# Designs tried in a protein design run: designed miniproteins, single chains, continued (4). Part 58

Each design is a single chain, and the fold is of that chain. pLDDT is the mean over its residues in the fold that is shown.

## One batch from the design tools (miniprotein)

Design m14000
Fold by ESMFold2-Fast:
Structure m14000 (fold): chain A 83 residues (1-83)
Amino acid sequence: SVTVSETAVARIEVEGDERTITWKDGRVYKVVGDKGVDADGTPVEVTIASIKNVETGEETWGGGITISADGEVTSELREELEK
């Protein structure tokens, strides 16, 4: 299992209602959410409704995962899903 505690985001790509999030360590997730990057390309807060790990193919409902503009990832629901 992958624990999302504090991970710097390297890139967020937006395509329609899908977002592809690449972490600094090279992990790639496809997510469905409401936000992406601003006009300057700065990461904004993204609420993640579902997460798919592209490498493993696992998909989980992330519900409360937020990626802040400084690249910190917080998730209260992720810990519950990993039980």
Scores: mean pLDDT 48

Design m14001
Fold by ESMFold2-Fast:
Structure m14001 (fold): chain A 79 residues (1-79)
Amino acid sequence: TDEELRRIIRELAAEQPLSEQLDVDIALSVVKRIIGEDRVPEVVRRVQEGDPEARALITRGVALGLTASQLRRIGDELD
């Protein structure tokens, strides 16, 4: 389930600008927080079935995860 969600995150991240700056583990944590950890299997299945609402939820999590990854990278650069 986590491996499937990571795969979906990578696929959706490929559509985002600056995808090279994405930390997949940060994005995974953000997505799980948004959808709820207990709902991960259901949301993954819904995305696989072509549910646009489920896809939008994960896409939002990926975008936030990218922002968090960029902020962390900038912080590390300043240290």
Scores: mean pLDDT 75

Design m14002
Fold by ESMFold2-Fast:
Structure m14002 (fold): chain A 63 residues (1-63)
Amino acid sequence: SAVDELIEQMKKLGEKVAQGLGDLLGETYKKVEVEREGDTLVVTITVGDTKIVFRTDISLLLS
């Protein structure tokens, strides 16, 4: 589905962000999680002890 493709794309984007942030902070532990909460997509990026969470509306991304 379009939502499944979006989740895969957001996970790949999160992995690139985690890599860049890991390089900047000198951290080796990186984790990216993507969860769906109704019409909201929640992306959690963990780099060492740093955790970044951002939310986006699926409806806005799919038109």
Scores: mean pLDDT 79

Design m14003
Fold by ESMFold2-Fast:
Structure m14003 (fold): chain A 70 residues (1-70)
Amino acid sequence: MEKVNEILKEGEEEYKRLLDGAQRDIALAEASPDPAVRNFYLSNARGSLKEAERFYKEKTDEANKLLEEE
């Protein structure tokens, strides 16, 4: 149980960090009147979201494996 909780806690912290980064970049894009600057921040946000999805999947897969071994 504790090992699963540790993996999920680490996963949540990193996932939240990536989502917060993406939200910040989206807000900067929305605040920018320049299409080039807007596209730059949106591109960064998309990268962070893809990384968050990958990381979330890896951590949930790790947690599920530990739960299945019970």
Scores: mean pLDDT 77

Design m14004
Fold by ESMFold2-Fast:
Structure m14004 (fold): chain A 89 residues (1-89)
Amino acid sequence: MTPNEQLQNTVNNLLDAIDNEDYVEANKKIDELQTLTENPEVSLNALIDADTRLGVQTIKNVVFKKPSQALDLLDKASSIIHKAIQKKM
């Protein structure tokens, strides 16, 4: 599995954990996401794709009135991705 594929899988697993309200697992995936964004082999395009997916899920969570914990986790994940994008620009 490439670093870009690992990033995609970690984002998928994070979104699944949030949707299942498994906040323990979601926090573990946020830690994994942080580590992956520190890998220089992760491409800018992969980070932009992750940002787009997190943004779409945030809108869905607001529309579906999901718990504030879900929104806080999505915000934390988006912050990690945004910092990684800025580092590559």
Scores: mean pLDDT 84

Design m14005
Fold by ESMFold2-Fast:
Structure m14005 (fold): chain A 66 residues (1-66)
Amino acid sequence: SEEELKKHLKELAERQSKANKIAMQALEAIRKGDEDTYKKLLEQMKKDKELENALISVEIYLRRLK
């Protein structure tokens, strides 16, 4: 349904917003010379990006099905 698609798009937007905040935290960490925190945050961003790509694929599929 259209409502279901809108819900998934909202969830994707929320994930993108979270990824941006993590990216800003990673930049702050490297500015302070905290390489361990920076690396940890980069790994978190990679995980979130993989989930975003999966959600996009599902949304494309649902759009074609409906």
Scores: mean pLDDT 69

Design m14006
Fold by ESMFold2-Fast:
Structure m14006 (fold): chain A 75 residues (1-75)
Amino acid sequence: MTDAEIADILRAAGHPLSAAQVSAIRRGEPAEFADVAAVLAVERELGQVDPALAPVEARVREQAAIGREAARAAA
């Protein structure tokens, strides 16, 4: 995964961002919500392509979400 690869995918999807803009968002610099959301969506899709990491990443994210909801409901 590279900033340039994410930028190319976003451009192809109709949400054009430069590699520099993607890099800034990845570093946590302020950007509009739509740009941040688009970058995060591409990162998630690229994570799903790696068969070794995708199940672990998805499971950890799902487990964390379930745990947060259960804790909030119990409180």
Scores: mean pLDDT 66

Design m14007
Fold by ESMFold2-Fast:
Structure m14007 (fold): chain A 105 residues (1-105)
Amino acid sequence: AVKAILDKLREIAKKLEELKKSLSPEQQEVVDEFLKWVSRLIAFVEKASDMTLAERKEELRRLQEEFDRVVDRALRVPDLPQEVKELMEQVASLLHMLKLIEDVE
């Protein structure tokens, strides 16, 4: 299960890097913030097995708060491509699945 989430996150990161090349500077800035956040989530998933349950719960809480801030910023950027929004929705779903796997509220 965890490997499939990692593979999907890496796929999403590659798609974001490709999309970034065709974006305005304002749109590129928010995609860069999203890419940085996705990289942090990937690093978390890779290290999760070496973490205690308490450490995983706290990191997931911080990652959720940071993701919510990136989404809020993206909603303020005009004409952000639908594909970027769809990738954000996919990441939100993956984050939700990670919370369920870790049995966190």
Scores: mean pLDDT 84

Design m14008
Fold by ESMFold2-Fast:
Structure m14008 (fold): chain A 97 residues (1-97)
Amino acid sequence: SEVEHQLNYASLLLKAVSGILKILDIEDEEEREKKVEELAEELLEEAKKNNLSLEEVKNAVETAGGIVTAIYGHSPEVEKKAKEITEKIIKEMEKLS
């Protein structure tokens, strides 16, 4: 169903937003890297279960990164961290695929 597919995408997008926000609050670089890997694995598993393509999950993560940046008012530090977290999640998903 197109509606089910759209709802599954929206759910994945919201999970990515929540995940990036939680990772952004982590001060320890090693813990942050671990949480990036965990989020990438969780997003890929959810995508697989819900028949979302790798391109769709990558698009959801990129969109989520943009939403996080918008929520935090575009401070240079937050923009840089959010972008780096977003890019690392995408690279990890590509590596795991």
Scores: mean pLDDT 86

Design m14009
Fold by ESMFold2-Fast:
Structure m14009 (fold): chain A 93 residues (1-93)
Amino acid sequence: MEEEKKKFEEEIKKLVEEAVAALLAGASDEEVRAILKELMKVAEKAKKKGIPESVINKIIRDAVEAAAQALRAQGHEELADRLVSLYYRTLLE
């Protein structure tokens, strides 16, 4: 379980970094949401592997919050707000 949890955390961080890179490259909301939908698909696979939903939700939230904070620290406050907004919109679908 611990190894699967670590691999899941690494995969989520990679997808969040991909979403950040897309935002920095001027990607549309639709393109960024496609990456975030892939992140949700990875979360569904993790649930099927027996990782608790509370743990999955915490890992995803922590990764998104960390990425948003890093963007704000670098002066990309608008992109940080867009990342958080698109994440919540993807959750509501």
Scores: mean pLDDT 84

Design m14010
Fold by ESMFold2-Fast:
Structure m14010 (fold): chain A 110 residues (1-110)
Amino acid sequence: MEKQKEEMLEALTKAIKLADEGDKLALEQAPPEKQEELRKKISKDSAKITGLSIRAVGAILDGDLDAAKKSLRDMSGIFRDRSDLAASLGADEASALYQEASDILDKAAK
């Protein structure tokens, strides 16, 4: 149980760092006319990601692995959607970072 908790917390931390780097690159790589739209989308999703992160950490520490896995899967979905959006804007490097973040969370939630 303790090792599984540590692995889930590490996955969450790594995914958040990858997504943060992805956000920076997405804004840099996106066409100028799409940068404000992308910035608004990132801002709106930040509240959801924060809520899911708090819920995941709480569930992991409490040993509620089902709740933890659900929160990680929900966050994985947000990063997957963001990867698709970044790719559609030609931000391929940002897309790859979001996809890696999504994959890390999905694997930890299995």
Scores: mean pLDDT 85

Design m14011
Fold by ESMFold2-Fast:
Structure m14011 (fold): chain A 67 residues (1-67)
Amino acid sequence: MLKVVGTGGAGAAAGTGAGARGAEEDGLQSKIVELTRDKGVAEAGTEEGARMVAEATEASGGKAEIL
C-alpha cells in the first residue's frame, strides 16, 4: 500500500495536463450521476450541466497547473 514515487510526483507533474484531464473525466461521470439524482431521473442529457461544471473546474485547475 505504500507508494513513495511515481504516483505522487509523476501523477502531479505528468498528470498536470494529461492526467488531470483524465481525473476531470472521472469527476465528470460522478457529476453526471449526482446531477441526475439531484434533478431526479432526468437523463444522460444532463451532460450539459456536468460539462459546465467540468469546464469551470478545468479552467481553475488548468490555470493553477500552468503555473
Scores: mean pLDDT 49

Design m14012
Fold by ESMFold2-Fast:
Structure m14012 (fold): chain A 65 residues (1-65)
Amino acid sequence: SMEEEQRKQRIADLLFQSLVDLRKYHGEEITPEVLEEIRKYSEEHAGPLYQAMLTGRETARQLGL
């Protein structure tokens, strides 16, 4: 659904920003090449991460968390 695609895109955007911030925190220079690498990584991992989050939510629910 469009809502699922929007949630995956939001996850990709959050992952992208978090990874950029993490590299800056470690003193790495953020070049256009680094930004492209992080963007591709974030988009590739957004779907699997979204599925892992759904599984984790159900697991937490079953554990009473």
Scores: mean pLDDT 81

Design m14013
Fold by ESMFold2-Fast:
Structure m14013 (fold): chain A 80 residues (1-80)
Amino acid sequence: SRIEILKEAQEIYKELLDLINENRDNLTEEQKKKVDELFKEIEKLGTELSELYVNDAPEEELKKVLEKMKEKVEEVKKIL
């Protein structure tokens, strides 16, 4: 359901924040900048997802944004 996609995105976001906080002290300044850049992209996708939900967009549109968020999360994990 559309609400389950929002909940999954929220859970992914929280898990990512915990992972970043756990690993931040072990990162170089360059790695921190890249993580911060990717995190801003993830925040933008979260905003996109919320807008699609409010505008009653089809579930398929929401799933596409969620998949993009997951891809960016994997990019962060490769740095951590």
Scores: mean pLDDT 86

Design m14014
Fold by ESMFold2-Fast:
Structure m14014 (fold): chain A 55 residues (1-55)
Amino acid sequence: MEEALALLERAAAGEELVGEEVDVVLGTLRARGLDHIFEEHEAPEAFRRALEALK
C-alpha cells in the first residue's frame, strides 16, 4: 500500500506513471473496491481522488 500511495502522490502532482506503476495502483484500488474512481474521473483528478480514498 505504501508504494501505491507514493505513486498516487506523484501522479496527482502531474507526473506520468509507466504501465507497471499504473498496474500497482489499480491492483491496490481494486483490492479495496475503489477502482470505480478511474471509471468516473480522468487524470489527474482520478489520481487525486484515489489518493484521498486510500489515506
Scores: mean pLDDT 74

Design m14015
Fold by ESMFold2-Fast:
Structure m14015 (fold): chain A 85 residues (1-85)
Amino acid sequence: SQREAVLAQVDALVAQGDALKAQGDAAIAAGNLDLASQYYIQAGEHYLQAAELILGNPDVLPREYLPQAQELALKGLELIAKGKA
């Protein structure tokens, strides 16, 4: 269904963001701040894309998904800010 397709894309973007964040954390542990910056920005962009998919499909995903979109957007913005610091 359209809902299942959108949710699968959201889940994939979140999983990609989580993997990139983990790579950023590993780069910090290795002392590679420039690499960590790149991974955190990429992770944040994936979380923002996931939030945009939820917010862009209100006819498919009901209002109960708004808290998830808000959480993903905040998480994405925080990681981008952390990467740019």
Scores: mean pLDDT 89

Design m14016
Fold by ESMFold2-Fast:
Structure m14016 (fold): chain A 66 residues (1-66)
Amino acid sequence: DKEKNIELLKKIIKELPINETMYEILKDAAKKLGIELDKNLKVVELSKEEQEKLREEINKISEEIE
């Protein structure tokens, strides 16, 4: 469901800190969903464990799109 994926992606962008790698993944997913990413998206250092969890969630969103 595209609407659910849009809401989940917005939640990730708004609520969770991300790093540069996660930003690129989010940018790709947002492009597929037709969402514009805020250029001021907060990019912070994440632990490797946090990065892996976020990457998994974003990959699930990307898989549902394509």
Scores: mean pLDDT 62

Design m14017
Fold by ESMFold2-Fast:
Structure m14017 (fold): chain A 65 residues (1-65)
Amino acid sequence: AREEAIAFLQSLGLPEAVAREIVDFAIRSGDPDAAGVRLTAEHGVVLSREQGRRLGELLLRALEE
């Protein structure tokens, strides 16, 4: 789950270090939506509805591990 979320962000063109930081931030905050907010605010990345849904599902699974 966590590694799948990192791999998903890398598939969107983010470096592994940035992807790990964003995923770890979302997990630490306890909010799966925090990753999307940080992507927009710090990296200027706006996810599509499908991309946002997929990331949310992966982060929810990571939070349960």
Scores: mean pLDDT 78

Design m14018
Fold by ESMFold2-Fast:
Structure m14018 (fold): chain A 93 residues (1-93)
Amino acid sequence: KEKSLEEIVAALTSEDPLDREIGVALVEIFKGIGNIDLKNGDYEGAAETYSLAAEIAERAGLHDLAQDMYRNAAEAYRKGGNLEKAEEFEKKA
């Protein structure tokens, strides 16, 4: 399970741009996971998942979607009490 995720992440962090449609689908999947983490009170996990979604969006050229994901990550960090990370991610949005 984790090794499959590492392989996906490695592919997503390659220098080659992602297809826009694939990028949208992946961002929506990770956004959904982050939303579930937030509902379960896992603020750090949610923030990390939204941050990954933002990186995927950037790789796909989806800058507006990336900004939305950075805002979600900042909000999750703030709810988790990590104000330093919240400020950092607000500046990326």
Scores: mean pLDDT 78

Design m14019
Fold by ESMFold2-Fast:
Structure m14019 (fold): chain A 86 residues (1-86)
Amino acid sequence: MLSIEEAEAIIDELEETLKEIEEEAKKINTKEAKEKLFEAEVDLALAEILLALAKRYNEPLTEAEAAYLEARLAEAKAALAELKAK
């Protein structure tokens, strides 16, 4: 299972990836790039809610919740790679 500290590290990496997506989307300035940015922003918000609940109850994330966070980070990294491939 994923500890709160490990979940925080994944969310920190997701936040940094989102900042890079925002900068690339701003440079490209297309509807598709803006949609990818919006999807990444929603994914981060949902991940932050999941972490907040774990902290509130002082419980580690379940395997399903850990898989969810890892999937969101992978999707954000994939979106960033696609935006960089002009």
Scores: mean pLDDT 83

Design m14020
Fold by ESMFold2-Fast:
Order: sequence, then C-alpha cells, then structure tokens
Structure m14020 (fold): chain A 74 residues (1-74)
Amino acid sequence: HMSVEEAKKALEDIKKRIEQIEKEGKMTPAEYVGLRLLLVGLRIEAPELQKEVDELMKYLDKVESKLEIVPTPV
C-alpha cells in the first residue's frame, strides 16, 4: 500500500487544508466527510502514523464543531 513517506505528505496536505478551512471559517459537509475518510484511510495504510492521524482527526472534529454545518440528505 502507501509508503510512510507518501502518508506523511498526505497527512501534511490534509493538515494544511484543515488549517485553511479554520482560517476561512467555511467547510461543506462533503469536505468534512471527505477529509475524515482520508484520515481513516491513512490510519489503516500507515499505522506508524496513527498518533498523528488521531490528533489531526481530533483537530478536524474541533474545527467542524466551531462551524455551523448542516448535513443534507444524500
């Protein structure tokens, strides 16, 4: 599967995106779900980075909780 180097790059990219979302104060339900799924995938593909993934998932959830996001039915 994904190399640790690739996983680290993906994790950094996701972190930067979450930081940008927090700064902009805008996130769609699709972005939230997408970012969360990417992090879950990274947790499975790169178990060596589990701690970093878990911290970033917590950060994403914290950012989402500060924004008024209402999911729509699919």
Scores: mean pLDDT 76

Design m14021
Fold by ESMFold2-Fast:
Structure m14021 (fold): chain A 103 residues (1-103)
Amino acid sequence: MTPEFIEAVEEFEKAFKEVAEKLKENGSVTAEEITEALSKAPRVKVISASDMTVKDGRIVGFSLVVELAGYTLTASETSSGVLTYSLYDAEGNLLASYTSTIK
């Protein structure tokens, strides 16, 4: 793993936590707002993003795909407030998977 890749992952995680805080405060975040928040991470390229909405205190649907220094990271809602992140190399091999809850 390159230092650039590790830095890109850290930048992504920090920016995405900001998205989660906005979602908690406002009840929804648009794909445009998510893309703009992630644009603050210079090593992160957004490939696709969906709107993210909280209904009855739970995320009702979300998907995100970003490129991190030649790797692909996907993030999706798997259950109420649980986000699953999956990381793939340039060949499409799964390298790591993480789960995070919104606070």
Scores: mean pLDDT 74

Design m14022
Fold by ESMFold2-Fast:
Structure m14022 (fold): chain A 51 residues (1-51)
Amino acid sequence: SATRREILIGFLRTVAGSSRYLAETSKNPQTAAEFAAEAKQLEAAIAELER
């Protein structure tokens, strides 16, 4: 349902934001790159769910 999709999108946005924050604050460049990649994938998944 639309309501379930909206709730899921909200949670995914929160997780994407957290991954982005960890990418920005991580001291390890490899770890920062992994979190940045994860945030990008989550952002793409959100876009797909909004179609």
Scores: mean pLDDT 84

Design m14023
Fold by ESMFold2-Fast:
Structure m14023 (fold): chain A 92 residues (1-92)
Amino acid sequence: SKSIEKLLKKTKKLVEEFVKKFNLSPEDVERLIRTLKGEERWDDLTDEQKRGLLQLVNKIDKKAQEEGITDVDLTREILIKALEELLKEMKE
């Protein structure tokens, strides 16, 4: 779990940078979380935001590999958790 904690901290920084770069609202972040969970469509994201998200996922995957994490589902759960933590901070 120490590797998971390190990856979560690194991921949180990357998602904060992503949200700032694309000026995403709390509602945008909530939709992104639902999209990553397979509950919503990507249609409301711009092509630029979609490309940015793919780059973000690739960066997280590389950092996961550095920590010995090869489970792509776990990496996705860490991304969702980081976004959920950021969303709480954005709402209050």
Scores: mean pLDDT 78

Design m14024
Fold by ESMFold2-Fast:
Structure m14024 (fold): chain A 86 residues (1-86)
Amino acid sequence: DIEAVLQQLDDLAKQFGEAVKNKDEKKALALLDQLDALFAAHGSRSPLIRQATLTFLDNVIQAAKHYNLEKVLAKAEALKAKVEAA
């Protein structure tokens, strides 16, 4: 169910927003690992999942730059390159 995957992506995005607002870099990195796993499992099923994942990662990159979270930024950029290559 594509809608269920898109809802999981939205839920991860909300959790990520809270983590960066609280400057919880460890939680933010763990959420990016969950995003990577979700994309690996479901990314090939629909271009909508790929687009939603890229939108999530673009928002992560912007937030990481704003809050000066260097490790989150590096991981998000690496994941974005991986998703774009898929």
Scores: mean pLDDT 86

Design m14025
Fold by ESMFold2-Fast:
Structure m14025 (fold): chain A 78 residues (1-78)
Amino acid sequence: NAMEELKKAEEERKAKGDKYIDDEINQFINDQLAGKGYGGITLTPEQAAALRAQINATRDKLMAESEKVLEKEKKELE
């Protein structure tokens, strides 16, 4: 099914993009802990995961809003 193959390709593309962003976010968090004078305080893996989850949740919400805008534009062009 061409449509299913297309969806799989899009999901894989998003996963690759998410990995790149995830790596940058992880580096940013590590820089905050080391560079911002947190005095050697290192987040546990659980705490780091919780912080990342909050960042991802906010991002997902913004992405959902962007999706609504695209849907509205598609409807207006239709």
Scores: mean pLDDT 62

Design m14026
Fold by ESMFold2-Fast:
Structure m14026 (fold): chain A 93 residues (1-93)
Amino acid sequence: MEESLRFARELGRALLDAFVAQARADLPVLDAQIAALEAQLAATADPAAREALLRELQRLYSRKIIAAEILDDREAAEAAVAKLRAIRAQLAA
């Protein structure tokens, strides 16, 4: 019985460590992708192309919020939420 409980605790810790490690690995990739799309958006005048870029940015910022929350990075999460709200407002216009 004690071995089963120990194994369950070790497995749970390993899974949490894996989620945290993945979030740390994902953040710089997401930041690079977001920066590239924001640069494309700044250079794009066509409304249909802008809408497509805004929808992709919405997807990436949603992923960044999740990664920041996993890492307990409140500042990064709040900044990403503010960006997501601004994107949603542009898409609703």
Scores: mean pLDDT 84

Design m14027
Fold by ESMFold2-Fast:
Structure m14027 (fold): chain A 95 residues (1-95)
Amino acid sequence: EEEKELKMAEELKKNITRDNLIALGKVFIAALNQIDTPEAKELAEKLQKEIDELVKDPSDENFEKMRKVLKEAAKFIYEVDKDPIARMVLKALEL
């Protein structure tokens, strides 16, 4: 089970492109807005800012900033909702 989850996380990491990070970010913004706490709203705004910066300038620096904020959002969503997709994304970003 643990080994299977690690393999899926490794496959996700290999397929993480700029567009996939932006798509995941938008999904997590929607999830954060559904949680509807001040902390979730702040993370949603932070994540939207990094999406906007990555769209404007697809540099390695902005890609890494986006990954960092996405990891923070995935961790928060997983801690609140135990969301399996957020857990998988968090594991992929930690590899």
Scores: mean pLDDT 76

Design m14028
Fold by ESMFold2-Fast:
Structure m14028 (fold): chain A 78 residues (1-78)
Amino acid sequence: MIILYPNPVKKGEKLGILNTGDKTVTATLYDENGKEVAKVEVPAKGGTTIDLSDLPAGTYTLKLEAGDFSETFKIERL
């Protein structure tokens, strides 16, 4: 299970990613034009953050991948 918080991400907040699974997950953030703007690894039973402070307000797509697993989420930065 992957937990994302907050969404929307307000000015000065970071996107938190918590991985309660047993596999490392690669999280890639894309802007509204499909350009990769951030990429992080989320360790098994761990978490990380993506700092959106230097990115413009708008809609982003977060892609999570681990082995055969692939999910996408809409992320809004206010």
Scores: mean pLDDT 78

Design m14029
Fold by ESMFold2-Fast:
Structure m14029 (fold): chain A 85 residues (1-85)
Amino acid sequence: KADTEADILAQLAEIEEKLKEADLLIKAGKYDEAFDILEEIDRQLKTISDEIKENDLSEEVFKRLIEVDVEVGVLHLKAAVLKVT
């Protein structure tokens, strides 16, 4: 009944808002709190990735997933570098 593609895009948008929160925590020096949010996002993205593959969803949804996954990787690296400094 639900539009699975629309539901996944909505979930990805929610994850993007969480990424903004993680970036704010990193800027505030709250690296452990930022890592907790990023770990939660990683778990959510794995579930979404599996749903996209299982339902053979559009290339646009898969592209959006990749863009979000790259942002997560950048924030993980940023937090890790700043935490050890």
Scores: mean pLDDT 80

Design m14030
Fold by ESMFold2-Fast:
Structure m14030 (fold): chain A 67 residues (1-67)
Amino acid sequence: AARAELDAIRARLAAGEPTPAGVRDILEALLGSRARADELMERVRAAPTPEEAGLLVREELARVAAE
């Protein structure tokens, strides 16, 4: 399901794990833009807590889903 996949991506980004290229490609597909995916990844890395990083991912994906 899409939610489970998004939760997995969120957890990996929040953990600060070395992101495989596949994560960027998945975000590009979900957001419809590589530039938006890159911006989101930078914001996630700059987030002070994993919880805030997860919220950034959720908010951006919800914004795209509303389009």
Scores: mean pLDDT 67

Design m14031
Fold by ESMFold2-Fast:
Structure m14031 (fold): chain A 57 residues (1-57)
Amino acid sequence: DDERAREILEEIERELVRESLTRPLSAAEAKRRMVERFAERMGISREEAARLVKRLR
C-alpha cells in the first residue's frame, strides 16, 4: 500500500532530521540510511526500497 509506504518513509525522514541535529549527515549518508531503514521496515531488499523511494517522490 503506497499510503503506508509513504507514512513509513516520512517517519524515517523525521528520525534522520532529529539525528542531524546531534550529528551532521551528508546528503549521501542520509540517503543511504533512509533506504536501508526503509528496506528493513518494509521487509524488502535495498534495491527494491531504492526504486520505491524514487517512485514515491
Scores: mean pLDDT 80

Design m14032
Fold by ESMFold2-Fast:
Structure m14032 (fold): chain A 66 residues (1-66)
Amino acid sequence: AVGLKGTVAKDYAGFGPDTVAVKKGEKVEVLRVVNSEFVEVRTEKGRVGRVPVGVLDEETRKAVTV
């Protein structure tokens, strides 16, 4: 499936099994919006998990939070 492509604006280390670690400048595919704070993404390495909306770049955040 083709999802919304986004870029990570801030490093995120993750916590717990449902989250994934991402680095600034990494490309991700947004699979779904979980809630106003979290989106589910697929990373460049193919890992799937939640990241805070605030770690995505401004353009991607506007696309998922509007």
Scores: mean pLDDT 76

Design m14033
Fold by ESMFold2-Fast:
Structure m14033 (fold): chain A 88 residues (1-88)
Amino acid sequence: SLEEQLKKLNEELEKIQKAADEVTAGVDRRVDTLIAQHPDQREELERIREAAKEVAPEAARYMIKHGVSLDEAVDRALAAGRALVRRE
């Protein structure tokens, strides 16, 4: 039924939002560690952080669709963030 399809869609959206929050938290933890290790790169790492957070929902969708780990989703978000920063 249409109601069953809408329920499934809402459940999928809730899972994606929760996963995106987890990817965002993982990005923050990874970037904070990198800044502590490389304080000279702080400005670039902060730009990568913001760009990675913009793509976190896409990394979360990839994680859910393909069953990859949270660490792999965070790595993908950071790689995408680095690519976006280098295009600017």
Scores: mean pLDDT 87

Design m14034
Fold by ESMFold2-Fast:
Structure m14034 (fold): chain A 95 residues (1-95)
Amino acid sequence: GELERRKREEEEKRRRRAQILEASAKQAEIVGERTGKKEIGKEVAKYLRKAAEALRRGEIEEAERYLKEAREAAKDDPTLLSIVKITERRVRGLL
């Protein structure tokens, strides 16, 4: 039925958004380790994963708060900040 189709499309969209955030979290950890910013990379990854969990629950406002925390954690590292900003643009394109 059409209802089952819409539900599947919504679930797939949530999964895609969460996958983007989790991929970016892994990237932030890798970049942090390579650049000697392991603590910052882990903090950014932590907030990106929390945002992914919030999106899986449909908690958009909570996810946006965690994305803001990720930006704040990355503010003094241009490379990590770039990862967060690109991730926000990709996720917003799917919201």
Scores: mean pLDDT 83

